# Designs tried in a protein design run: designed miniproteins, single chains, continued (2). Part 21

Each design is a single chain, and the fold is of that chain. pLDDT is the mean over its residues in the fold that is shown.

## One batch from the design tools (miniprotein)

Design m4740
Fold by ESMFold2-Fast:
Structure m4740 (fold): chain A 64 residues (1-64)
Amino acid sequence: LEEAVRRAAEELGLRLSPVALKAIVAALENDVPLTDEVLEILSHLTGLSPEAVRRLLERARELL
């Protein structure tokens, strides 16, 4: 999971803090729904836009 998230971030040109990386990995491990509310929460935790969070999660899932 972590490697897939790191690779997706690299492909999308996104820089992840350690906290952001763990938040995205946890979201993938728990199959959280990609609702606007969840994307807003992850946006605030990661410092990324909600759209960037969605693209990161979708791309990471494709790499699994």
Scores: mean pLDDT 81

Design m4741
Fold by ESMFold2-Fast:
Structure m4741 (fold): chain A 60 residues (1-60)
Amino acid sequence: EAEKLANEGGRAFRAGDYETAVKLYTEAAKLAAKDPSLAGLAALSQRSAEIAREKLEEKK
């Protein structure tokens, strides 16, 4: 489930594990995009993945 993946992505992001955060948020966004009732979660997860990618590029 999308919500659990998004929560795990947030946990990874807070821990500074941006690679894991990108993977989890991207999976959450894809799964949420299949359910119209989760459109907000899909959009949030996409934005969070983008932010995590920016952080990852800064740290590399």
Scores: mean pLDDT 78

Design m4742
Fold by ESMFold2-Fast:
Structure m4742 (fold): chain A 60 residues (1-60)
Amino acid sequence: SKAEELRRKAEELREEAERLLAEAEKLAPTDPELARKLILESVGKYIEAIGLEFDAELAE
């Protein structure tokens, strides 16, 4: 269903966000500016995932 596809996409975005946060944590001691950029990108992906989860609930 459309709701299932939206939830799957949201889950993929959350996984991507988690990977970016892990990379940012690893880079923070050596490249804090790049780490900050990765954190902001991660937050953006979390927001998109939340939006898709909301759309999925409305589609059911």
Scores: mean pLDDT 87

Design m4743
Fold by ESMFold2-Fast:
Structure m4743 (fold): chain A 92 residues (1-92)
Amino acid sequence: HMERVESDPVVAGNAVAFLLLTALVEAEMGNREGAIDSVRGAVELAIRHFPEHAEEIRELGDKMLAAIEAGDLETARKYAQEFLKLVDEALK
């Protein structure tokens, strides 16, 4: 068990998932700035706790950000799902 809840990889993984889902909801609502902030937060948190996957996390985050900025919510959801799978695999 971690001394700080924020430093627990399982808690971090759940927080990343929540941020990615929040980003998709914000984008659907037309809040692109909020969606972008949520994706950036998810990427930063995921890299901190899963540094061995940092390159793939950055790539998925960048692709999700580009899709959100383009208004392509289907593509954004696809990359969010790939990001979530990577985090789930990293927790095993």
Scores: mean pLDDT 81

Design m4744
Fold by ESMFold2-Fast:
Structure m4744 (fold): chain A 56 residues (1-56)
Amino acid sequence: SMEEVQKEYLDKLKEINKEFTEKSKKATPQERVDLNKEASKKINELREEAIKKLKE
């Protein structure tokens, strides 16, 4: 259902944000920039996946 897709999206989004926050605490300034780019890429991929599922 659409509700299941939305729940999966939100759950995965929370996990990405949690991972970024935890890794950022241990990271150098340069590593934090790279982590931010990685998180942004994952969020974009997650959004595209959700859109694809909604088109089915």
Scores: mean pLDDT 82

Design m4745
Fold by ESMFold2-Fast:
Parts: structure tokens; sequence; C-alpha cells
Structure m4745 (fold): chain A 55 residues (1-55)
């Protein structure tokens, strides 16, 4: 996957802070990131908005 997103990168870093292993922090939204969003009860739509960033 050749698309990197700042929001996805921040989500991956937050997952690591919570003790999860989302893989490399490269900003790529894939099924691993989506699976952790489901696990955390977050919307699984690839959207990482300002409220999620602030949380």
Amino acid sequence: VGVASEGVRELQEKLKELGFSPGPVDGVYDQRVAAFERLLGLPVDGVFDEAERAA
C-alpha cells in the first residue's frame, strides 16, 4: 500500500501507547489497524478526526 496518512500514523502511535502492537508506524491504514479499531470500539472507517487525535 502506497498511501500514508498523518491520522493513521497518530492512531498507530496511540495504539502502541495503549500496549498494542499495530506493526510499523508508517501511516498506512490496513486490516491490522482496522482490527485494533474494532478491538478499541472505534469506528472502522479509516477516519481519524480531531476528537480521536485529542483523546
Scores: mean pLDDT 62

Design m4746
Fold by ESMFold2-Fast:
Structure m4746 (fold): chain A 72 residues (1-72)
Amino acid sequence: SAEEIARKAGLEIVDKAEKGDIIIYDPSVLEEARKLVEETGALAVIPYEPGGEADLLSNPALKGKKAVILKS
């Protein structure tokens, strides 16, 4: 699951994004993810797709951050 991969990347999963947090999103909800960044001041948005696990695990911006998983 996206949550399990995010935890392996060193993220703490939370239910609501705050300033400085990460938003991991399904590409079908890209506009919702961008809007959430603007509303919360989140640090970054990261797309998640099947096979995208390596990109999440190798991204240094994820280490020690809190993340919301945004799904369609």
Scores: mean pLDDT 74

Design m4747
Fold by ESMFold2-Fast:
Structure m4747 (fold): chain A 102 residues (1-102)
Amino acid sequence: TSHLQQGRRLFDQGNYQQAIRHYQQAIRTSTDPNVLLQAYINLGQAYINLGNYQQAISYYQQAIDINPNDSRAWFNLGIAYYNLGQYDLSDYYFSKANSLIS
């Protein structure tokens, strides 16, 4: 079983700290851009659930560096900035995400 799969199971159980450790191991042990992209998105989502929006933003930015056309990373940046009360940035990132799925 991959570190991404183990992390996802722990995430689904609400064990966000353990999920984070497995996602970090996936990043450390893989050079596959698809694994790295998914790990960064999953790390961001775990940090959102922990209320650590600044860490989530950092990981979503790393996901965008790998694939700037992944609408999930842009949408999740919008969610993070919304939770920080930065609504203009939130609207920008939601618009960017929507432009990538049309």
Scores: mean pLDDT 89

Design m4748
Fold by ESMFold2-Fast:
Structure m4748 (fold): chain A 80 residues (1-80)
Amino acid sequence: GFAAMRAFAERVGKATIEAAERSGDPELLKEAKETYDRLLAVVDAGEAAGRLTPEQRAERQSLLEKMADLIAKARALAGE
């Protein structure tokens, strides 16, 4: 359900922001926060409508992939 989807988004978003904070790169931190805000907006819009559209599902997947990329970049900058 949407509660589980939102909880997952919050866990991934927090992990991405924490990785960006450890990197010390302010631009990466900004991008992590903006990506998380957009992910929550997509999930919340889907919940308000009672379903995600195909376009919203594709955007959610793209944002999750972007978060994985941001975590990898943050870890590399932190020497991890």
Scores: mean pLDDT 87

Design m4749
Fold by ESMFold2-Fast:
Formats: structure tokens, C-alpha cells, sequence
Structure m4749 (fold): chain A 66 residues (1-66)
């Protein structure tokens, strides 16, 4: 579960440590989609549009891993 989401986050531009922490928060339900958008903008330098698309894709991936 966590590893697959972390790999997707690393492809977006996050470090291994940040990707793992964020993946764990997503799987535990500790982060909302809006919060993930803000984190992707801060940590990967994504535009608002790119961050929203990436966040949607990442939450769909998290659902598939349940």
C-alpha cells in the first residue's frame, strides 16, 4: 500500500522521506484532498491545476490499494 503511493509521489518530485510520510497520512485518512493539493504545491512546486489533478489520481490509487 504505502510503497506504491510513495513511488507515485516520488515521480511527482517529492523526496523519499516526504513521499512515505504523505503516503501513510493518505492511507490512514489523516489528510484531505485539499491538504494534499497544498502539500504538492509546497513540496513539488506544482501549479494549482497540476496539484489538483495529481491529488485526485493519488486518492484513486489509494482506494485501489484497499
Amino acid sequence: GVEKIAEALKKIGLSEEEAKKLAEKMLNGEISRDELVEKLKELAGLSDTAARVAAADLFELAEQLK
Scores: mean pLDDT 82

Design m4750
Fold by ESMFold2-Fast:
Structure m4750 (fold): chain A 61 residues (1-61)
Amino acid sequence: SRLEALRAQLAALEAIAERLRAWRAEHADDPETVAVLDAALAGVEVGRASLEAEIAALEAE
């Protein structure tokens, strides 16, 4: 179903976010790498919020 597909996408984004956070922690001494990873994490959070809103809307129908 569409809900299953959206939940799978959300799970994939959560896995990506965890890897990015781990990489950020490993490279905390490199400001350039931290800035790139922070930008990537911000993008993932926007995508996550969008997917969560769509899932909530479909569950309310």
Scores: mean pLDDT 86

Design m4751
Fold by ESMFold2-Fast:
Structure m4751 (fold): chain A 81 residues (1-81)
Amino acid sequence: MREMAEAFARKLQERARADPEGVREERARAAEELARLEAAGELTPAEAEAGRLVLEAVEAALAGDVERAAELLARAAELVR
């Protein structure tokens, strides 16, 4: 899992460098979808927290912090296993 999280974090950072505006827009849409699912009661607390960690990982990738993005993605995966 950790190695996959690192690979995903690197790919996310590549996308963030190539199209930071597009990545920010996608993050904003994902945040709206997460809030909608939480409001509808469709998520467990663990799933909601995992979603927030993924959004934070995207923000870390936009900041160029691949190690933090990988850590957050690994923690999100652990919450939903």
Scores: mean pLDDT 81

Design m4752
Fold by ESMFold2-Fast:
Structure m4752 (fold): chain A 97 residues (1-97)
Amino acid sequence: MEVVALAYFNIDKNIEKYGEEAHKKFAEVLRKAVDELQAELPEGVGISLAGDDLVVISGFRSPEEARAAAERLFERVKELAGDIAKDSTLTIDVFEV
């Protein structure tokens, strides 16, 4: 059995504060961070974007490792987006499949 993590980024406060440009920049930064993280993940582990704010991580055997990967993605997004991502929140749901 593998573990699937769904990482959802709430950017509503960013859009409210900075407008549609914040949404566009967040989407671009998230795609970049996903691509960077995929290159660092172990063989058999995948990361993919579902829309502009949901990331799916699959192939881990440990819920803790899947959660850590999602948290590392969130830190990288905040680093790349700066003030635009300041008020973002991350929700992580982990499932065994």
Scores: mean pLDDT 78

Design m4753
Fold by ESMFold2-Fast:
Structure m4753 (fold): chain A 67 residues (1-67)
Amino acid sequence: SSMEKRKKILELIGEILRIIGEILDLEREIEENKEDKELVEKLEKEIEELEKKREELLEKLKEIDKL
């Protein structure tokens, strides 16, 4: 049904937006701590994992939109 499809799309969009917000928070922390190379490396790695998760969710969103 169109309603179930819409609900699933909104849930995925919500999760994607949450991840984007988390990435932006981490990028801000990197900007505030540029001289702490160990912290920056750790935060960059966390951003990479979040970007990978975002891509997976975007692919799921694209597949639902085809239906």
Scores: mean pLDDT 87

Design m4754
Fold by ESMFold2-Fast:
Structure m4754 (fold): chain A 89 residues (1-89)
Amino acid sequence: MSEAEKLIEEKAKEAKSLIAFSRDGAAALLALVLAVVNGLPAGVVEMDPAEFRERYEIEEEVETEHYRISLARLEDGTLAVGIEPLSAL
């Protein structure tokens, strides 16, 4: 399990649902799969990582080899996950 997957799973344990925010459908799909595995209702919204950070108060952010993941908790218990692909250069 990657550090990002572990972080999402730990936050998901306290969440009622998960919404993934990403410009990259593949990155959003990763978060959706993790939500489904944890039995959470899940949704996907196409959004810029900068716009996500502007709209939501980021609680935690982690960088993996391929993605930067930003987490925000909403008042209704929804976990908002912003996923940004990292350039290899």
Scores: mean pLDDT 68

Design m4755
Fold by ESMFold2-Fast:
Structure m4755 (fold): chain A 99 residues (1-99)
Amino acid sequence: SSLKKRQQELISKLIGLILRKIGLALQLLLLAKNKSLTEEDKEKIEKELEELDKEIEEILEKLKKEGTEEEVKEAENLIKLAEKSVEELLKEAEEEIEK
């Protein structure tokens, strides 16, 4: 059905945004470890992470309106796993900056 196809597209987009967010956090960590992180790079990555968080929230709200309870729970679980991974990477990056 067209509804099911739209829901699959929303979940696929959500996964893409989550992977992009993890990639940005990892990039920040690698730049920090290599002592090559500039203040401009940090600000740019932080702004992109904030924009991705807004897009993720918008997709989750669409899934809540249009999706099944199971699809919403799956999306929320993926977001929670990603948030934990990003938080761990950002914490390690901050520790590398302070060294």
Scores: mean pLDDT 84

Design m4756
Fold by ESMFold2-Fast:
Structure m4756 (fold): chain A 80 residues (1-80)
Amino acid sequence: MAEEFREELERALAELEALAATLPPEEARALLDRAARTVEGSGRLAAEKLREEGDEEGARRVEEAAREATERLRALRAEV
């Protein structure tokens, strides 16, 4: 699960970066802000679920992936 979560995030980030590059600045910022909130929320819920299942290592990896993705999205937004 944790590895699949990271792969999905990496794929989604690449698609979001490409899409944001084609949008007007206001739309690009709105898209990236929404994506960052979604990643934070999804990452938190996934990590909580993994901890409930006793997978602390998986939870940690999901939290790391979500944090890195959120930071990347915020950096992209700052460049728009």
Scores: mean pLDDT 82

Design m4757
Fold by ESMFold2-Fast:
Structure m4757 (fold): chain A 75 residues (1-75)
Amino acid sequence: MLEEVLRLAEEYLEPEEVARLREELEALLAESRPEEVELALEALLEQLKLLKEGKSSAEPALVEAFRARIAALEA
C-alpha cells in the first residue's frame, strides 16, 4: 500500500517532495502498529485524490493527515 500511495504522489508532486514524503512516512511506519498503518494509508490515498483534483502542494498536509490518523488510533 505504501508504494501505491507514493506512486500516486509522483504524478503531481516534485521528485524532491516525494522523497521527503517517503522518508517521513517510513519513519512513521517504523513507529506504528500494522493496523494503524493500514488505516493511515487509506486516509492518505483519499487526501492524494483530493489533491490531484485541487492541484496544490500537499507534502506537509499529507504528512500531517497521516500523523493525525495514527494519533487518533493510538488514543
Scores: mean pLDDT 63

Design m4758
Fold by ESMFold2-Fast:
Structure m4758 (fold): chain A 89 residues (1-89)
Amino acid sequence: KAEELVEEGKRLIKEGRYEEAAEKFKKAIELAPKDSKLRAEALANLGLALAKLGEAEKAKEYALEALKIDPENILATLALMYASALLAS
């Protein structure tokens, strides 16, 4: 289920396995209902994982999508800031 994929992805982030984490979050996004908090969480975590991989443009895109669903999502805001800092360098 989408919730389990998000938890697996978060575990992979803690292990520094960002590419595998991104794949888990992509699967979670496919399964999560449109405009759900779960989808926003998966999008925010995907943005963070991609930022860690240096994929700044994609990271920013997913973080912004998360904020469209959940404007108060702290992780999405952090992912957006991280991606924007990478793009500025």
Scores: mean pLDDT 86

Design m4760
Fold by ESMFold2-Fast:
Structure m4760 (fold): chain A 94 residues (1-94)
Amino acid sequence: NALESPLTPEQREELIKAFKEAGKAIDEVPDPEVRKKLGTLLIAAQLNVAGGDLEGAIRSLEKAKELSKQAEPEVAQKINDALDRAIEILREAL
């Protein structure tokens, strides 16, 4: 496929790690509807990155941060820490 990611190999590796950490934290959310919506936003962000839409990816992650407020504070903090890392990497690549 001809669409090359604007991310460096190092940024891509760090971003994949941040997405994995976010996914693990989302799995800790006890509400299945909140967990599903958070997972959908994380998938949307990953698809946007694959498509070269870094701004779209950031928007999906920002929405996930807002939704994470519905989780318990400790779980919400883990989610936000991972999402903030992903957003920082994406902003550096813009």
Scores: mean pLDDT 84

Design m4761
Fold by ESMFold2-Fast:
Structure m4761 (fold): chain A 61 residues (1-61)
Amino acid sequence: ARDLLLKAVSLSFRGIALLEEGDYDGAIKDFREAAELARQAGDEELAKLLEERAKKVEEKK
């Protein structure tokens, strides 16, 4: 659904803000939740991108 995609985008922006604040755990959680919402919305490309971003943050910490 479109609303799920909008929520995924909002969570990804919050994840970016948390990264800038140094809250890596919060950012990882938001990116993974956003990826799940993007997948439910049918946007597999966005879901994969968000999962990859969460993984890169996790690998640095």
Scores: mean pLDDT 81

Design m4762
Fold by ESMFold2-Fast:
Structure m4762 (fold): chain A 70 residues (1-70)
Amino acid sequence: SEEEVKKLKDEIEQLLKEMEELVKKKDFESLKEKAYELVGLLEKLYELDPNAEKVKKEVFEKMEEIQELL
């Protein structure tokens, strides 16, 4: 449903913000856990909305930014 897709997008956005904070704290153990959680949320998003290419691109862009901070 549209509500489920919105909830997943909000959860992904929140999780990306948490991952950015973890990189700043150098908490790589928690960062790894959040990365696995992110993969699960993306898989679920693709099941509900297979045209979620924009969200996927935004996530990869953010992951690249986070990697540059490492």
Scores: mean pLDDT 76

Design m4763
Fold by ESMFold2-Fast:
Structure m4763 (fold): chain A 83 residues (1-83)
Amino acid sequence: KVDELLARMKEIFKLTDEEIEQVQAEIDRVKEELRANPDDPELLGKLADRAYRLVRSPNARDQARGELLITVMLEELEKFEEE
């Protein structure tokens, strides 16, 4: 799901490989933070606020990035609940 959104974002915004790598680094960072602290509601709140700030941006790229980060958070949380 996340990989599909990232691929769509690349096509819509004509992102370079460097720009895709920057977005992927943000995704990996969020995953790493959530995996290290799965029971921390304050961390989840901070990450959600950050993503929502992007979604509220008038910039379409920021909106897409925010939606991508929200999807990453939901997918990582779902993995822990299914264990």
Scores: mean pLDDT 75

Design m4764
Fold by ESMFold2-Fast:
Structure m4764 (fold): chain A 74 residues (1-74)
Amino acid sequence: MEELYQKLKELIDNNGSEEDIRKLAEEAKKRGVTKEDFLNKIKTPLYTEALKSEDVERAKKIIEAVELFKKYFF
């Protein structure tokens, strides 16, 4: 979980493509990550970072990346 969280953060910070996010979501499925683990250990922490961010553009990238991950993960 922590590794997937860090990889998603790296994709956000390096302007990763939708395809990169899709591949990470597929990796999460292959590892047996549950919907509950995604919500509690990836989505909630990243959304909290977005809400606390003074960088509106970075906050938008976080939200977009999480929604793309969710699209391919669910």
Scores: mean pLDDT 80

Design m4765
Fold by ESMFold2-Fast:
Structure m4765 (fold): chain A 86 residues (1-86)
Amino acid sequence: MNVKVIAEGASERGKEALLGAAEGMRSSGAEVTVEQEGDRVTVTAKGANSSGVLSALAGAVTVALEGNELKSTVEGDTITLTVSPA
C-alpha cells in the first residue's frame, strides 16, 4: 500500500515524529521520500506493509494532537493523511 503524509504547522517535535515514521516505513521495506519546506513536511511511502502504515498514522496523529486537524483519504492503493492547522 502507498502512504502519503502531508503535515502543515508541525512543531520541531512533530517533525521528529514524522522523521521517525519515515524510518519506521523504510524498515518495513517501503520506499520513502521526505520533503520539508518551512513548517510543511511531506512523507511519501511506496509499498508500505501494515507496520509501515501504523508508523505513518502514529506520526500524523502526533502532529494532529498539537492542535491540528487530521484528514484521511483513500484512493485505490494510496492512503493520504493530511494534517493542517485547525
Scores: mean pLDDT 81

Design m4766
Fold by ESMFold2-Fast:
Structure m4766 (fold): chain A 86 residues (1-86)
Amino acid sequence: MELADKALAPLQEEVDRAFAEHPDDVRAWNEATRRAVEKLREMAEKLKDKNPLEAEFYRAVADMVETGDPEAARKAEELLRKLEQE
């Protein structure tokens, strides 16, 4: 669960903070979410050759954050479980 905490907690905190400080500015909240997703996708690209499983995990988390798709969330959880087994 350490990897999920590292990936999700900072993203959640950034989004929650933007919403709390700018509750009437949906643009600030959406921009924070967009930046977090782009960062996760960059991390996945950087890791794809060195650690493809971890790269897939970051990509699944990015998809989950961007779309709110429960299938993406399930995939991220499954990938995290595989990473924890190593």
Scores: mean pLDDT 71

Design m4767
Fold by ESMFold2-Fast:
Structure m4767 (fold): chain A 89 residues (1-89)
Amino acid sequence: MQAEQEEAKKYVDKKSMETMEIMRELRRLAEEDPSIRPFVEQTIAQAREYLSTAHGEIAKGENYKKGVEYADQALDIARAGLEAARAAL
């Protein structure tokens, strides 16, 4: 239980950091090209919601797998958004 919690928290923290780094890059691209700003804002908002849910699930301690899955989804959303934003430039 303790080891599972520590492993899940470490994983979610790592994915959260990677997601936040991608969100910063998305913001930079939107500053360079205002035409993608609405898409970037929507992508960041969605990724943040998933990260918030992931951290909430880890804090509750009832379902660490759910927290991990939400963190993975947040990163996937951010990565897909970055790829789409770069393709539009």
Scores: mean pLDDT 85

Design m4768
Fold by ESMFold2-Fast:
Structure m4768 (fold): chain A 62 residues (1-62)
Amino acid sequence: DEEKEKFYKDAMETLDKRIASYQAALEAARAAGDEDTVAEYQSKIDRLNEQKKKVEEEIKKA
């Protein structure tokens, strides 16, 4: 199922880009002392990392 594999690879790229974006925002918020924004982006990054692990597991099964 080549199309399914392609979908998972594309999902991984999207997740990596979003994590990088949120990581940059989190670092900026930490430097500014904005704890609410830090907590928000930490939560988003954690969820994306969980999703990424799930996608990696699906790719490994293929």
Scores: mean pLDDT 81

Design m4769
Fold by ESMFold2-Fast:
Structure m4769 (fold): chain A 75 residues (1-75)
Amino acid sequence: SAAKEEAKLTIIRGANRADELARAGDEEGARKAVEETEKEVRAIPGVADARLSVEIVETAHGPQAVVHAELVLEP
């Protein structure tokens, strides 16, 4: 569906932005990016609900943002 593809693309863009911010040491910015992405996904026509969360994981190569998404589409 168009809503599913738009939501997926929006989530991917938001997750990439959050990871960029986390890698730069801006953990608060990473969290805000995910919050803003969740609002954007919820605004897409055909999306019934969306829940996004971020976990910032310390690795040997520095911090990394892992974004979890739950998406519910309208029937």
Scores: mean pLDDT 88

Design m4770
Fold by ESMFold2-Fast:
Structure m4770 (fold): chain A 96 residues (1-96)
Amino acid sequence: GEKKIEELEKELEELYEEGKELAEEFRKLGNEEEAEWLEEQVKKLVERAKKYLEEAREALKKGDLEKAKKAIFEAEVELGLLRIVLGVARLIKSKL
């Protein structure tokens, strides 16, 4: 329910900050293209995850538990993709 949405919102904030820090690290190394790519991917995934979490909160307020559960699942998918993007970015950085 609501506690799960709050946990996902907190994780999303933590992953967003990690993405920003990693992009700044690419810039410090002179890898501007990789920094811009990472910022664009993080922005898209964060915006989609926030939309699903908002949909989940609205569904819970209306008592639509099935819609809330589906929206939470979609948010978890976007967070999973964000973790993959950050993993790929770290792998690229490790080869620099």
Scores: mean pLDDT 89

Design m4771
Fold by ESMFold2-Fast:
Structure m4771 (fold): chain A 76 residues (1-76)
Amino acid sequence: MAEELLKKGEEYEKKGDYMRAGMAYFESGLRYEEAGDYEQAAKAFERSAENYEKAGLTGSADLARLLAEQAREKAA
């Protein structure tokens, strides 16, 4: 479930594994989007972008920010 992926992301983030944290939050965002929960999807993609940025993965961070923006528009 999307919530389980958020918890895994938080665990990776606490360990300083920002790449795996970014991936877990990104997958969580995709699952919230599938469920129609665009508000939670946007938050998950934002956290993904922050963690990818800390990992030096600027392209992945930019993609996650774009998906967060699109999810926010669908939530409005």
Scores: mean pLDDT 87

Design m4773
Fold by ESMFold2-Fast:
Structure m4773 (fold): chain A 84 residues (1-84)
Amino acid sequence: MARARVKLKHSNGRESVLEIEGRLEGDEVVIERATANGQPLSPVALAMLERELKENPELRKAVIDALRQAQEHGVAEAEVEVKG
């Protein structure tokens, strides 16, 4: 299992830290658990995150790249600007 830490930069200048534990199966992201700012995401919030990964290619790329780095180094960090 890989653990990726993604820093989300919001348009209002706020930052959120998303920590994803999961794996890559081909080009698909399988999320086993995630936290936002240290709080575990509910099943509904996880489903919303999976949808956002499909609809936001920059976020999807950052998560995939971070999970690949985490598989090699144990932990990886990435930064993404989120429009919303």
Scores: mean pLDDT 74

Design m4774
Fold by ESMFold2-Fast:
Structure m4774 (fold): chain A 71 residues (1-71)
Amino acid sequence: MSLPAVDEELSEENLELIREAQKAIEEENYEKAIELLEKVKERSPEEVAKALEGVIEAIKLYEKKKEEVEK
């Protein structure tokens, strides 16, 4: 597994952002969760970025569907 020591600090920051995003989702603050996940995506390798993109898209779809049902 390739985890360069130089990127260890960035990986920890990314983990913090992911934890904050998870808490934002639990708070039903999906906009904040999306923002945090987008920041992690920009700093992550392409494989991780693709996974985060899927999660972000799912959250956006959930928000849109909720708005339609509540209207």
Scores: mean pLDDT 70

Design m4775
Fold by ESMFold2-Fast:
Structure m4775 (fold): chain A 66 residues (1-66)
Amino acid sequence: VEELLKKNLSEENYKKVLELIEEAKKSDVNEALKLLEKVREILREGGASEDVINKVIALIKEEILK
């Protein structure tokens, strides 16, 4: 996940996404889903394709559930 994020985001947006992921890990399921939607928006703003966005979100969900 981290390498894919670094390739598709600026350093500032990468740090913001990491903060949102860490917050999601500490949150209940409903709050975590809202934070993942914010991650999706940041990736779109950064110019990532929908395929990349969906792949990143799937990997983040896997990390949160493990």
Scores: mean pLDDT 76

Design m4776
Fold by ESMFold2-Fast:
Structure m4776 (fold): chain A 55 residues (1-55)
Amino acid sequence: IIEFPDEKGKKIFEAYKPYLDEAKKAAAAGDVEAHQKALEKMMEAMAEAAEKLGL
């Protein structure tokens, strides 16, 4: 993922935002395993979105 001040950056952010929110919730609950799982999903969503955008 390189610089993208517009729609590509927004699409990537939107793709991983649900997992970021999930990670925040797991961290607040002290659920380390759920937190790690959410981070994995977040990274996967970012990579998928970036690939679809040609990044």
Scores: mean pLDDT 76

